# Ledger of designs, part 89: designed miniproteins, single chains, continued (4)

Each design is a single chain, and the fold is of that chain. pLDDT is the mean over its residues in the fold that is shown.

## One batch from the design tools (miniprotein)

Design m15281
Fold by ESMFold2-Fast:
Structure m15281 (fold): chain A 58 residues (1-58)
Amino acid sequence: MKLARAVRDFEDPSGTFLSFRKGELLEVLEELGPHFWKVRSLETGEVGLVPKSYLELV
């Protein structure tokens, strides 16, 4: 399983992207272009797109 950790908080009030908190663990499912990953939250099970610059691989 490919894991990433959030390096800072991310909140998207539009609901287009998955919101997360600093320190949260996310499973990387797919890399979608140069700037975004499709991930699953390990805390909520929610799947969504996130800016990869907010994440580091564990």
Scores: mean pLDDT 81

Design m15282
Fold by ESMFold2-Fast:
Structure m15282 (fold): chain A 104 residues (1-104)
Amino acid sequence: SASTAALLARAQEVAAEAARAIAEANRAEKEAEKGTLEEAAELLERQARRLEEVARRAREVAEAARADPGASQALVDSLENLAEAMERRARELREKAEELREKL
């Protein structure tokens, strides 16, 4: 259906955004090693917030998929797994930022 097609398009957009967010986070983690401890902590915290925002969007699309009778359980599961992966990566960056702040 047109409704399900729109949902699949939203899911693809969120997946692409997640891939970009992970790439940006990995780049930021490497850049953090070249700056001051304070700059590094701030950069990692900023990337953690970005990952958390993408996770929220993935969960919103998952909820829309649950409400759509044309959407598969596999689609819902993939979006929830994507959100969990983003949240896990964000926690890793926040923990690293906290460790850096403790050295200030």
Scores: mean pLDDT 89

Design m15283
Fold by ESMFold2-Fast:
Structure m15283 (fold): chain A 57 residues (1-57)
Amino acid sequence: SMEEALRRAEERGLRYQPAIKAANETMKKHADEPDDKVNLLASEAGKRKAQELLAKE
């Protein structure tokens, strides 16, 4: 699935480094929120950025 592919790319630090950075930045920005909400926001930010990168050509 797309989510599984994005997760493995993030884990290995492949060509989708900006997606990892977006997720980490979102976690830092929302550190005061509940863990479930922070994890959801970070995951969505990472997926969105990775999808943008995948859509390039």
Scores: mean pLDDT 67

Design m15284
Fold by ESMFold2-Fast:
Structure m15284 (fold): chain A 55 residues (1-55)
Amino acid sequence: MDLSPEQRAQAEALYAQGKQAVAAGDLETAIDLFSQIPGVGRADAEELVARLAAE
């Protein structure tokens, strides 16, 4: 995936914040954060949150 360094840094920051939201039990915030990652749609974000919550 040909992401710019800026887009990759943003994706990493959003992913880290989303993981913290899942750990806090705030699944809605985690979905919103992951859906902002370039190339990730809302459906992909929902699946990612479900996988992280299930371990």
Scores: mean pLDDT 79

Design m15285
Fold by ESMFold2-Fast:
Structure m15285 (fold): chain A 100 residues (1-100)
Amino acid sequence: MLTDEEVRRAVADIVTAIGNLLLKKGDYEGAIEAYRKALELDPDHPVAHLNLGKAYYKLGKYEEAIKHFEKAIETARRNGYPEDILKEAEKFLEEAKKKL
């Protein structure tokens, strides 16, 4: 059964995918806008936090990147996401901390 919460999470996944396309295109500001909208729908979306952190990292906004990588790790662990997302977030967190 699809609940309103399940529909919101599905829309957050779609908006996150749009953000991913913008990130690949090099539209970092457009990607940030898309990921922020995804997080309004699903505040605990680990992929949206991870990729929002990557977009901030590309813009040289390392403090903002760190906050979102930490949220990606926290939410991925809490929600039982695959080890791959955790390792990627931890790697980017380490790289961002080296820039400070």
Scores: mean pLDDT 86

Design m15286
Fold by ESMFold2-Fast:
Structure m15286 (fold): chain A 59 residues (1-59)
Amino acid sequence: GAAELAARHDVGEAVVDRARELLRERPEWSEEEIARELAKEMGISVGVARGVVRAVRLA
């Protein structure tokens, strides 16, 4: 429903913001380590988290 779609959009923005924060706080961590932590914190798959981390780094 509309509430589920809104929640997915909010989660997407929060995931991107958290990925940027982790990259700033942990510059010594590999992309894989950041992706695993992001996946754990946000309740998403490591594959999705890996894609987000790469997209943030390329922006």
Scores: mean pLDDT 74

Design m15287
Fold by ESMFold2-Fast:
Structure m15287 (fold): chain A 56 residues (1-56)
Amino acid sequence: MITYSIAEAELKKPENEELRKKYGITKEDIDSGRLVKPGRTLLEVRERLEKAIKEL
């Protein structure tokens, strides 16, 4: 399972901005709206984060 705090810290870095855009993860998703947006499930967010982390 993915530790969201670690994933959030890494994905917020400027160096990973392109990776965030690739998987449709925004700073707003990380800081305020993750898992709250309509049409986004925990499973979908987890899969996107996992793929982004694997590319780190």
Scores: mean pLDDT 60

Design m15288
Fold by ESMFold2-Fast:
Structure m15288 (fold): chain A 95 residues (1-95)
Amino acid sequence: MEQLREEARRLGNEAVDALEKAYEIAKKDGQEETAEYLKRMVEAARRALDAGNFEAAALVIKEGADYLLKNSTSPEAKKYAEEAKELADRILQLL
């Protein structure tokens, strides 16, 4: 359904934006390895969204969020990771 695809794309973009905010926090905190990993996950998720592969995008977003929850020391970055994961789960429920 076209409406479900539009909703999945919207949720995916919101989730990627949350991961980007977490990336900026990791970069400011000097967590270079975490920042580089998140940058790659954001880029992979965007490519999947652009290709219409919403399931792949959601799985990549969840992987990036889980990495943040394990490796970040920032409560603010973890909040964005939880938001991204919730949005990715919503995408998977639409599919």
Scores: mean pLDDT 83

Design m15289
Fold by ESMFold2-Fast:
Structure m15289 (fold): chain A 86 residues (1-86)
Amino acid sequence: MRREVARLISQLIGAGMAGDAEAVLELARRLAELIGREEALRLLETAVDFGIGTAELEAEVGAMSREEAEEIIERLRRAREEARRE
């Protein structure tokens, strides 16, 4: 279980940084089955924070348009709100 949890956490953070809101929700649900909803939600919120920070930085350095960054940030914030309601 320890290796599986570590792998899922790494995948969750990566999905957040990639702006993949659907993957963030799916991976957090899998984590909740292993470590409980409260801890999985905390990790989801961390992944969202990393994703928002990544999108902001990519827009600032010109690797992504500000419009694209805002869309990613909005999707990630929506996923966080959805997870909090579950």
Scores: mean pLDDT 85

Design m15290
Fold by ESMFold2-Fast:
Structure m15290 (fold): chain A 87 residues (1-87)
Amino acid sequence: SAVDELEAWARERAEEILAEIEEELRKNPDMPVEEVERRFLGRLAELVRETRRLAAELGVPDAELQRVLDAVITEAARRFRELVERR
């Protein structure tokens, strides 16, 4: 379904964001937590914008889009916290 396609795309993009953050932490292990959080939140804001654009193209209703965004962002935030705690 269009919703399943949107969710799969958003989850893959979230994985890319987390991988980028992990690579940045690997290259600069002394980066302040506040800076890492700023970069992560900036990428999440872009993910939200891109997901909304794709939802409009696929004809996904706003209620379903909101559920996808809530699920993807909640999981990404949880994994980001674990990533920061491992450094």
Scores: mean pLDDT 89

Design m15291
Fold by ESMFold2-Fast:
Parts: C-alpha cells; structure tokens; sequence
Structure m15291 (fold): chain A 55 residues (1-55)
C-alpha cells in the first residue's frame, strides 16, 4: 500500500541518517494508515516521527 511504501522510505532515510526526511515520511505514512483505518499503526508512526524530530 502507499502507507507501506512511505514507511519503508522513512526507514531507509533513518538508516542513511536523514532524520528530518525520515520524520516527514513516517508522518505521511501515518496519515495513509489512518485513512485506511489502521489507527494503531498510524499512532506508532506519528510517535516515531516526533522522536526523530527531538534529535
């Protein structure tokens, strides 16, 4: 799904050390999962994005 692709891209950005890009991608993935009705995963991805932005 689009959410899965964005999550995977976020994981790749995080691995490369681009924490700001990873946070943006995780936030976009969270939005897509929320629209699909997966609110639990959306919340987890939003928390990841917030944690990355703290660094």
Amino acid sequence: TKGERLKKEGERAEKEGDLEKAAELYSEAATEYARAGDTELANELNEKALELRKK
Scores: mean pLDDT 81

Design m15292
Fold by ESMFold2-Fast:
Structure m15292 (fold): chain A 80 residues (1-80)
Amino acid sequence: MKEAKELVEKIKNSKSKEELEKYVEELGDLVAKHRDTDEEVREIALEILEEIAERRRRAEEAGLSVEEIEEEVEKEIKEK
């Protein structure tokens, strides 16, 4: 399972969406390969799914709130 932990670190340190997707796919393949024989793999898989869900949620919220924040910043700049 050291490979899965290394991929988790790479996912956390990924600097681009493309790197993130690549490491997530590699981890998914590794988890599928070892899931039936290793309880640690299942635990790591759950952590990764939570991390992916959290990143997707933040990206979704950022898409909605960035437009609102940009509007508020523009209003403040115009009013000052």
Scores: mean pLDDT 61

Design m15293
Fold by ESMFold2-Fast:
Structure m15293 (fold): chain A 62 residues (1-62)
Amino acid sequence: MAEAQREAAALVDKAEESLKKGNYEEAITYAKRAIDLAREAGVGQTDLNRAEKILKEAEKKL
């Protein structure tokens, strides 16, 4: 598996964990990084969808 795909997935997991803990600014930061990396690498519609969902939820809570 490509390194970028693994890194994007890890960033999504970090964003989700930050969202659960109420760290909305961190959740937004990690989600944006995951989206940028996934788009640049051309990988993971699932990871992109997860990151975008987390970003929207975190922005609503902020």
Scores: mean pLDDT 78

Design m15294
Fold by ESMFold2-Fast:
Structure m15294 (fold): chain A 65 residues (1-65)
Amino acid sequence: SEEELRERTLEALRSGIEATEKRRSEFSEEEVEAHLKALEEGEKRAGGITLAEAGELVRKKVAEL
């Protein structure tokens, strides 16, 4: 269902944010902040998108780093 897709998308985004925070020491401050911002933007838009679309949005934002 759309509700299940939304919840799975949000879960994936939250996991990505958590993983980025735990690996903060491996990256520059700017790279970490940009990555977290991309994940936050994805989370805000999650209501109408699939997991695949959310992942693509994050990849595009991270690629701009």
Scores: mean pLDDT 63

Design m15296
Fold by ESMFold2-Fast:
Structure m15296 (fold): chain A 73 residues (1-73)
Amino acid sequence: EILELLKKASEAYKAGDYKTAGELFKQAAEVAKKQGLNGLAAYLYEQAAIAYEKAGDKESAEEARKKAKELRE
């Protein structure tokens, strides 16, 4: 499931659809967090933030970075 979301996110990112890529990376991060994979979830939130920044969505990027930070000690 995470791998399928990551494949779709990568495909969207390569196509220049950064908004969709950010949403898919965020979904993958939420699945990872639910499974207790906090390190992977933090990394995926960071990837979502990068995609959102490229999409011009600074608010979603900031929220994703905040979630990544909260998952690190």
Scores: mean pLDDT 85

Design m15297
Fold by ESMFold2-Fast:
Structure m15297 (fold): chain A 82 residues (1-82)
Amino acid sequence: SDEELIEKIFENLKKTAEEVAKEYGISQEDLDEIKREIENLKKEALEVLKTKSPQEAARTLMAGVLEAVGLILEKIFEAKKK
């Protein structure tokens, strides 16, 4: 289902965040913040899927994924700066 696809995308994104946190020395506090934000973005995408058109759901999903990736990259770049 579309709901299961969205769940899988954000769950995989959380797993990626955990992997990069270990590799780049991101703190547990920052990792927990990333995971909370990913969970919130997932809930937003699922809510739009229920209440709006598939086009709006797809755009919300894309925006959420980009936001989550951006946050992960920000924390990686901060950790890499000594």
Scores: mean pLDDT 82

Design m15298
Fold by ESMFold2-Fast:
Structure m15298 (fold): chain A 74 residues (1-74)
Amino acid sequence: MEEKKKKYLLNAATAVALRLLSEGKYDEARQLIAEVEKLIDENKFDEAIELLETHLKRYPSPVAEKYIEEAKKL
């Protein structure tokens, strides 16, 4: 179950990063992926979700929102 949750959160982070890249926010996209990967490796899933939801408020992504909801169910 934890491996599937990690995959969903990484997929969400990738979707948010792609949105940031489309807005020209290259450094923010790279930093977001690195921070989410770190939180996932430490099993800090709630903190990873909070970080992703914070970025989604400024840069909405339906794909990322779907992956976050699936991760929350696990």
Scores: mean pLDDT 82

Design m15299
Fold by ESMFold2-Fast:
Structure m15299 (fold): chain A 104 residues (1-104)
Amino acid sequence: NVEELIREALRYLAEFFRAAAAGDSESALAYSNKAVELINELREKYGTNWPPELQLLGRLMQAFGEADVEAFERTLEELARLLGDEELVEELREAYLALLAATA
């Protein structure tokens, strides 16, 4: 189920952001590795035919890499609508903002 795999990837990203914001390098590395492994499994499974949820996950990761906060928040809102999981999206948003505050 692509939606559940995307939700699992988002949970690992939230834990990564929280650990990074707290300065817990060991946990941050572990969670980032789990997120990357799962994203790579999704890429292999779907090849060039990415479902909308996976396309948005890709856009979310691009916005994070570019430090584009507005694009990150906008993509996160679209993911919330597609997944119907406002609680998970809120957790991820709070974790991301905590990371930004810790590095500012």
Scores: mean pLDDT 83

Design m15300
Fold by ESMFold2-Fast:
Order: C-alpha cells, then structure tokens, then sequence
Structure m15300 (fold): chain A 62 residues (1-62)
C-alpha cells in the first residue's frame, strides 16, 4: 500500500464501541465503589486520547 487512512470507518466504529463499554464499566465501578475499576477505565481512556493525539500529529506531518 502506498498510503493508508489513519483511522478507517471501521476503526472509528470500534473506537466508539470501546468508549461505550468503558462508560458502562465506569458506571458499574462507581455504583460498586470499586476504585480499581474506575482507575482502569480512566487509564484506558487516557491511552485512547494519547493514540488520537499521536495520530493527529502524524496527520500534520510537522
């Protein structure tokens, strides 16, 4: 492949599904007062944000 899209339509849908799952886990953690679950969800959200930021940097290409 000469060039490829940074985030395909399928990857965007997958990301949205994962965000939805994390939202459900977050609510469950809060309801159960499970700080470990809440922390894990926040860490995953931070990783997703980091990936998006890095990909935006590549898009700008300097």
Amino acid sequence: MKEFELLSEQQQKKLEEEMKRLSEEYLKGVEQKDQKKIKEVLEKLKELQKILKEQEKKKQAG
Scores: mean pLDDT 70

Design m15301
Fold by ESMFold2-Fast:
Structure m15301 (fold): chain A 70 residues (1-70)
Amino acid sequence: EVEETLKKGKKAYNEERYDEAEELFQKSIELSNGNNWEAFALLGSVLEKQGRKDEATEYYKKSLDLLTEK
């Protein structure tokens, strides 16, 4: 389930297990066929914590695009 995978990712993120959180959020994106703005935003946050700012910016943009789609 997308929600279950997202919850596991958030737990890993809160425990500063960023590599595990990255994998879980990527899985949430795959399970949602790229239609989960929260998974993109959280993946961006993980990448930012890892110092991967350019990649984080790309995922934040994807999250925002999903929120503003009509």
Scores: mean pLDDT 81

Design m15302
Fold by ESMFold2-Fast:
Structure m15302 (fold): chain A 55 residues (1-55)
Amino acid sequence: MLSDEQLAELKALVERAFGLPPLPADLPLESLPSEAQAFARYAAREKFGKELVLP
């Protein structure tokens, strides 16, 4: 599982990549569009070396 700091950084990367407004801290990543979820999995692996499990 990602730490709260890593999750916040991951959300910031998704916001930047897709031009989204600031994402709420409590927003589950699974509620994002499929392309944003795919990017989040990629970014989690590349930046933190962690597998992000999303449905």
Scores: mean pLDDT 76

Design m15303
Fold by ESMFold2-Fast:
Formats: sequence, structure tokens, C-alpha cells
Structure m15303 (fold): chain A 59 residues (1-59)
Amino acid sequence: SELEERRRRAMEVAQKATELIKEGKIDEALDLIKKELPNVFVDQQSLEAQRKKLEEEEK
């Protein structure tokens, strides 16, 4: 399935990004993730927005 292929690719990109982060190149690592794993990046951004919305809902 396409999902499985994307998952394997994500793991390879994650290893590369981790190396960049360890070298202090966080911006380059983020750019790599955005280009290779746009869905994951969007999900992380949505998590922050949903957390804020949940706090307002539980008001």
C-alpha cells in the first residue's frame, strides 16, 4: 500500500533529519521533513492548534 511505502520512507528521512539536528542544523532538518513528510509536519502543527481549541472547549 502507499501508506506502507510512505512509512518506510519516513523512517529513512527521520534518520537523516536526526543527524542534522545533532549537528545543530535544525532549520535544515525541518526543511527536509517539510519536503519529504508534509503530512507529518501538518499533523504536528494541527496538534498545537487542536490543543488550544480543546482548552477553550473545556472552558
Scores: mean pLDDT 67

Design m15304
Fold by ESMFold2-Fast:
Structure m15304 (fold): chain A 76 residues (1-76)
Amino acid sequence: MKKVKEFEEFVEAQRPAAEEELAGFPEERRRLALEIVEATIEGLRLLAEKGTSELSEEERELLARIRELRAELERL
């Protein structure tokens, strides 16, 4: 599982830049944007860990969650 650790380290390195970019946004939009980012990171983690054939159901569920969060953000 070396690739999963490398991926997690890469994601953690990007986190401060993402948080800084979102700091100027209104609280509600920032909250939803961060939740979308977290769901995306979780999806990429599952992709790195399980491989493509085992991810179809879990990835679909995460994509549905991201769509819901994006719709909430667009309604603001």
Scores: mean pLDDT 65

Design m15305
Fold by ESMFold2-Fast:
Structure m15305 (fold): chain A 74 residues (1-74)
Amino acid sequence: SAEDKLLETLERFVERVEEIMKANGGKLPEAVREQIEIVLERLKKILPTLSDEQKARAEEIMKRFEELLEKSKA
């Protein structure tokens, strides 16, 4: 489904963001932070429409992004 492809893409995006953060001394570039925030907003909006398996994946992606944003603030 389109949702499954989106989740696969976002799982890869989390991995890339972790690498970017490591390369930037624990900080996220502003453009990357903005992209994460847009993704989180969109995931929250579609979450109720997802299957149970897709919800679990989306919630894990959201958790990982939120952890990265918090680490970037510290």
Scores: mean pLDDT 85

Design m15306
Fold by ESMFold2-Fast:
Structure m15306 (fold): chain A 70 residues (1-70)
Amino acid sequence: SALDEIEKALELIEEGKVEEAIEYVARAGKLSPEAADELDHAGVLLVLGKPEEAKKYLERAKEIVEKKLK
């Protein structure tokens, strides 16, 4: 699910596995069009080497997905 992909991306960022995290962010975006803008922002920030800022967008995307699912 999109939530699982976002959660995995957050774990990978904390482990310093930024390139792998980008793959999971891209997967989440395809599964969750409603959070696509936030996930796209997170992906760009990861590519730019700003994982702390990317985490904020991933948390926001997670909340959007949770609200849509409920």
Scores: mean pLDDT 83

Design m15307
Fold by ESMFold2-Fast:
Structure m15307 (fold): chain A 58 residues (1-58)
Amino acid sequence: MSLEELLKEANEIVKENPSYLDKLSEIAAKLLKENPDNPIEAKKKAYEIIIEEYKKEK
C-alpha cells in the first residue's frame, strides 16, 4: 500500500475508534525513535500496525 492509502485507512479506523489515535501516536513515536533517519518509513509501519491490529480484532 502507498503512504496515502495507509493514511486514509488508518484515519477511518481512528474516526470509528478514537482510542486507536493514542495507540497510533505511541507506535509512531517508538518507531521514529528506532529509525530517526526514516520518518516516512516509521509512519508507514505505524499505520500498517494499526490497520492489522484493527482487522484482527474484527
Scores: mean pLDDT 77

Design m15308
Fold by ESMFold2-Fast:
Structure m15308 (fold): chain A 68 residues (1-68)
Amino acid sequence: VKERVERLEREARETTDPERLLRIAKEAARLSDVDPEAALPVLRLLAGSADPMVALVAATTLAVIRSQ
């Protein structure tokens, strides 16, 4: 899980394509169900996205993790 999340974080830093960022956000959210702490860096990065849907998915997932 950690290695996969690390790859997603790298991909998120390398792309500005909203469709790719949304795919990364959804995958990170899915992986956060297994290892929420490992997903935090990529979710925090995506919560700052200029795309409102990407930011919403990431911010919502972060809120769920913080409420645990």
Scores: mean pLDDT 77

Design m15309
Fold by ESMFold2-Fast:
Structure m15309 (fold): chain A 67 residues (1-67)
Amino acid sequence: GPHRAERALVRAVLAGARLSPEQGRAALAVLTEASPDWSVEELAARLVAAGLSPEDARIVAEAFRAL
């Protein structure tokens, strides 16, 4: 849900992700729609497609799966 997605973004920023407000909104949308069946790699690929760098997408994907 949105609350889990928001928590993942906060954790990702604390872990070193550098997101613009636009990238943060895009990531929030991807994470809110995330299927439990998506691997970290699939989630990171969707985050890159949404406008994140590969490095930031990986940090965000790992933070979300760690919750």
Scores: mean pLDDT 84

Design m15310
Fold by ESMFold2-Fast:
Structure m15310 (fold): chain A 67 residues (1-67)
Amino acid sequence: MDTEEDKKELLEDFKKLLEEEKGKDPLVERRAKVQILLLEKILEKNIKPSEVTDEEIEEAIEEVEKE
């Protein structure tokens, strides 16, 4: 998943998972939201997943936890 296209496809898959699991499984819902936020940041910066900073991961987790 190093290409922008692969990242966008994965982002869409997690968005579909979130829509399907909304209200059914809170753990799956939270995990999907975190992955969506992280993938959006990866796409914005056009970087590899390994280049995602701890700050970006923490921010995504905090945003999901505030819900």
Scores: mean pLDDT 71

Design m15311
Fold by ESMFold2-Fast:
Structure m15311 (fold): chain A 93 residues (1-93)
Amino acid sequence: WENPVLTTGDIVNLINEYKEFDSSNSRADKLEKIAREVIGLTPADLKKLDKKLSPEQQKALLDAISDYLRKEAEEKREEAKRRAEEHLRRLRE
């Protein structure tokens, strides 16, 4: 299998998959923003499912997604800690 060329359709599919796994849609929204800001895709380009990405754009997108997921994991850990602390505070009369 040779290296596949990513298309705008592949990005749209990835965003939709993340919407299914993240009920808040925050992950999908951030991925769409990354596609627009990092690789310069317009909302109109995201509707064109056959636009091929350059190797440079593919690397930039993958790096941005990896960075986002790393930051999200850290934020989720901090949020879980804050929620636990709030629950403990309310249980203490």
Scores: mean pLDDT 64

Design m15312
Fold by ESMFold2-Fast:
Structure m15312 (fold): chain A 85 residues (1-85)
Amino acid sequence: MKKGKGTIELENALVEFGYENDPNKVKVIKDGEETIYENPKLIIKGDFYFSFNKAVDPADLPAIASLQVGDEVELKDGKIIVKKA
């Protein structure tokens, strides 16, 4: 499994929020390849699917569910920060 840093563009990907019970971590699965990101910035470029575990704050779930192409998501200090297009 690879480790990634910084900004990632999401299209045709599955994103697991709260990976390893850490709200600052996501696992991205794209084309059968798994990459773990810590405190990433995510840019929504196309269709994606997501899952989450108990490490994600339930208050952040509506924001994740409302993500559209052009939106940006930053994971920082255990928080999910959404910037709309």
Scores: mean pLDDT 77

Design m15313
Fold by ESMFold2-Fast:
Structure m15313 (fold): chain A 76 residues (1-76)
Amino acid sequence: VMREVGLAVADTALSQPGVPEEVKEAAREVREAAERGDSEAAKRAIVRLVKKAADFSDEFAQKMLDAAHRAAQEAL
């Protein structure tokens, strides 16, 4: 579940044009944690990414949360 959630959230953030480099850096951390199977690191990285996304745009942060929710439902 956490691997699928982390990859979906990171891919959504990295595919969005015009996001700040700080948000992209946070998204890469999520991808790396998810790829290595570190569920605790992936969870913390997702929280950090969502907070930075919210600083940029509430709509973008909501899109990240929607991607996480969808991936979690599909993995269950």
Scores: mean pLDDT 75

Design m15314
Fold by ESMFold2-Fast:
Structure m15314 (fold): chain A 70 residues (1-70)
Amino acid sequence: APFPSDEEVRRDVEGLLEKARKYAKEGNFVEASKYLTAAGVLASAITDPEVREEMVERIRKLGEEIEKLK
């Protein structure tokens, strides 16, 4: 099976974060939380520790921003 590169996984994580932000702005916090969780699971597949740590931090920061919208 073809395996994505860390950069492809990072791009997919960024897409999930965009969806989470969009749903949070629409007041749909249940869907926003699902996309944040999916982003975290996908980020765990990143093999480069620096890229993984960057994505985990971005997920945490977006989660904090979404909490402020409630």
Scores: mean pLDDT 82

Design m15315
Fold by ESMFold2-Fast:
Structure m15315 (fold): chain A 96 residues (1-96)
Amino acid sequence: MKSELARLGMALALETVAAQIEVELGRDATPSAQAVRDLGDEIAKKLEEAGLKDISEKVRATSDALVANIEAGDTEGARAASLELIKLVDEGIEKI
């Protein structure tokens, strides 16, 4: 479980960086935004299954905010949401 969450968190971080670069370059960030949404959902489910419901709910909310900022082309908002999402995932992994 912990190693699987670490793998998912790493994949999420990579897709988040890709989305930020795509937004900054004015490119289509839709595939990276979809990957962030899917990875965020899987991480949230695993955190909830581990009894970390509060962190799971925050991961879902922050993932949704990140995707919304990516789709809006808000680079600053996307960066802020990505940092918070990485922090929440790391906190969740540590508590398992």
Scores: mean pLDDT 80

Design m15316
Fold by ESMFold2-Fast:
Structure m15316 (fold): chain A 101 residues (1-101)
Amino acid sequence: AAANEAAKEEAKQHLIKGANAFAAGDYETALAHYEKALEAAEKISDEKTRLGLQAAALRRRGEVYAAMGDLERARELYEKAIELAREAGDEAAAAQIENLL
């Protein structure tokens, strides 16, 4: 559906903008974009695509909190991202996230 493709594109654009902000050291802007990526992903009816984008957004949020020194919150976000990646059938993504801790 056109709405599904728009939601996928919106989520991907926010993941890119968040990554750019994170690379620039703008953690507040990075977190805001990853939150918007999660909101956009919720609109996606395809379960594997939705779960995969949600896992990516949670992993990226975890990376921001780790960079800020909040390792406990980073761990919680990585654990949720691993769970969603596995549920999406993406064992490679789950393994990559496990290596962040």
Scores: mean pLDDT 88

Design m15317
Fold by ESMFold2-Fast:
Structure m15317 (fold): chain A 88 residues (1-88)
Amino acid sequence: EILELAREALELLSKMANNPEASLEEQIDATMAALMLAVSIRTGEFTLEQIERVIEILEKIKETGSEEVKELAEEAIELLEKAKELLE
């Protein structure tokens, strides 16, 4: 159920964007990723390319983030990897 996985990932991205432990760069990156997912959710159109781009942004956040932000990013990546498997 790709839509449910995407909605759960979007909630985690929103938590990252509003997390006080996140840097401004991490908040911006999380917001951009959230917008990409929100468009796919609204249109019902999910592509491997879009999901991979969101995962790439989350992997970047994992490299720079605090422990709390890294945990949110890791959980979102796991949900999006499951969504990616459903498209393959």
Scores: mean pLDDT 83

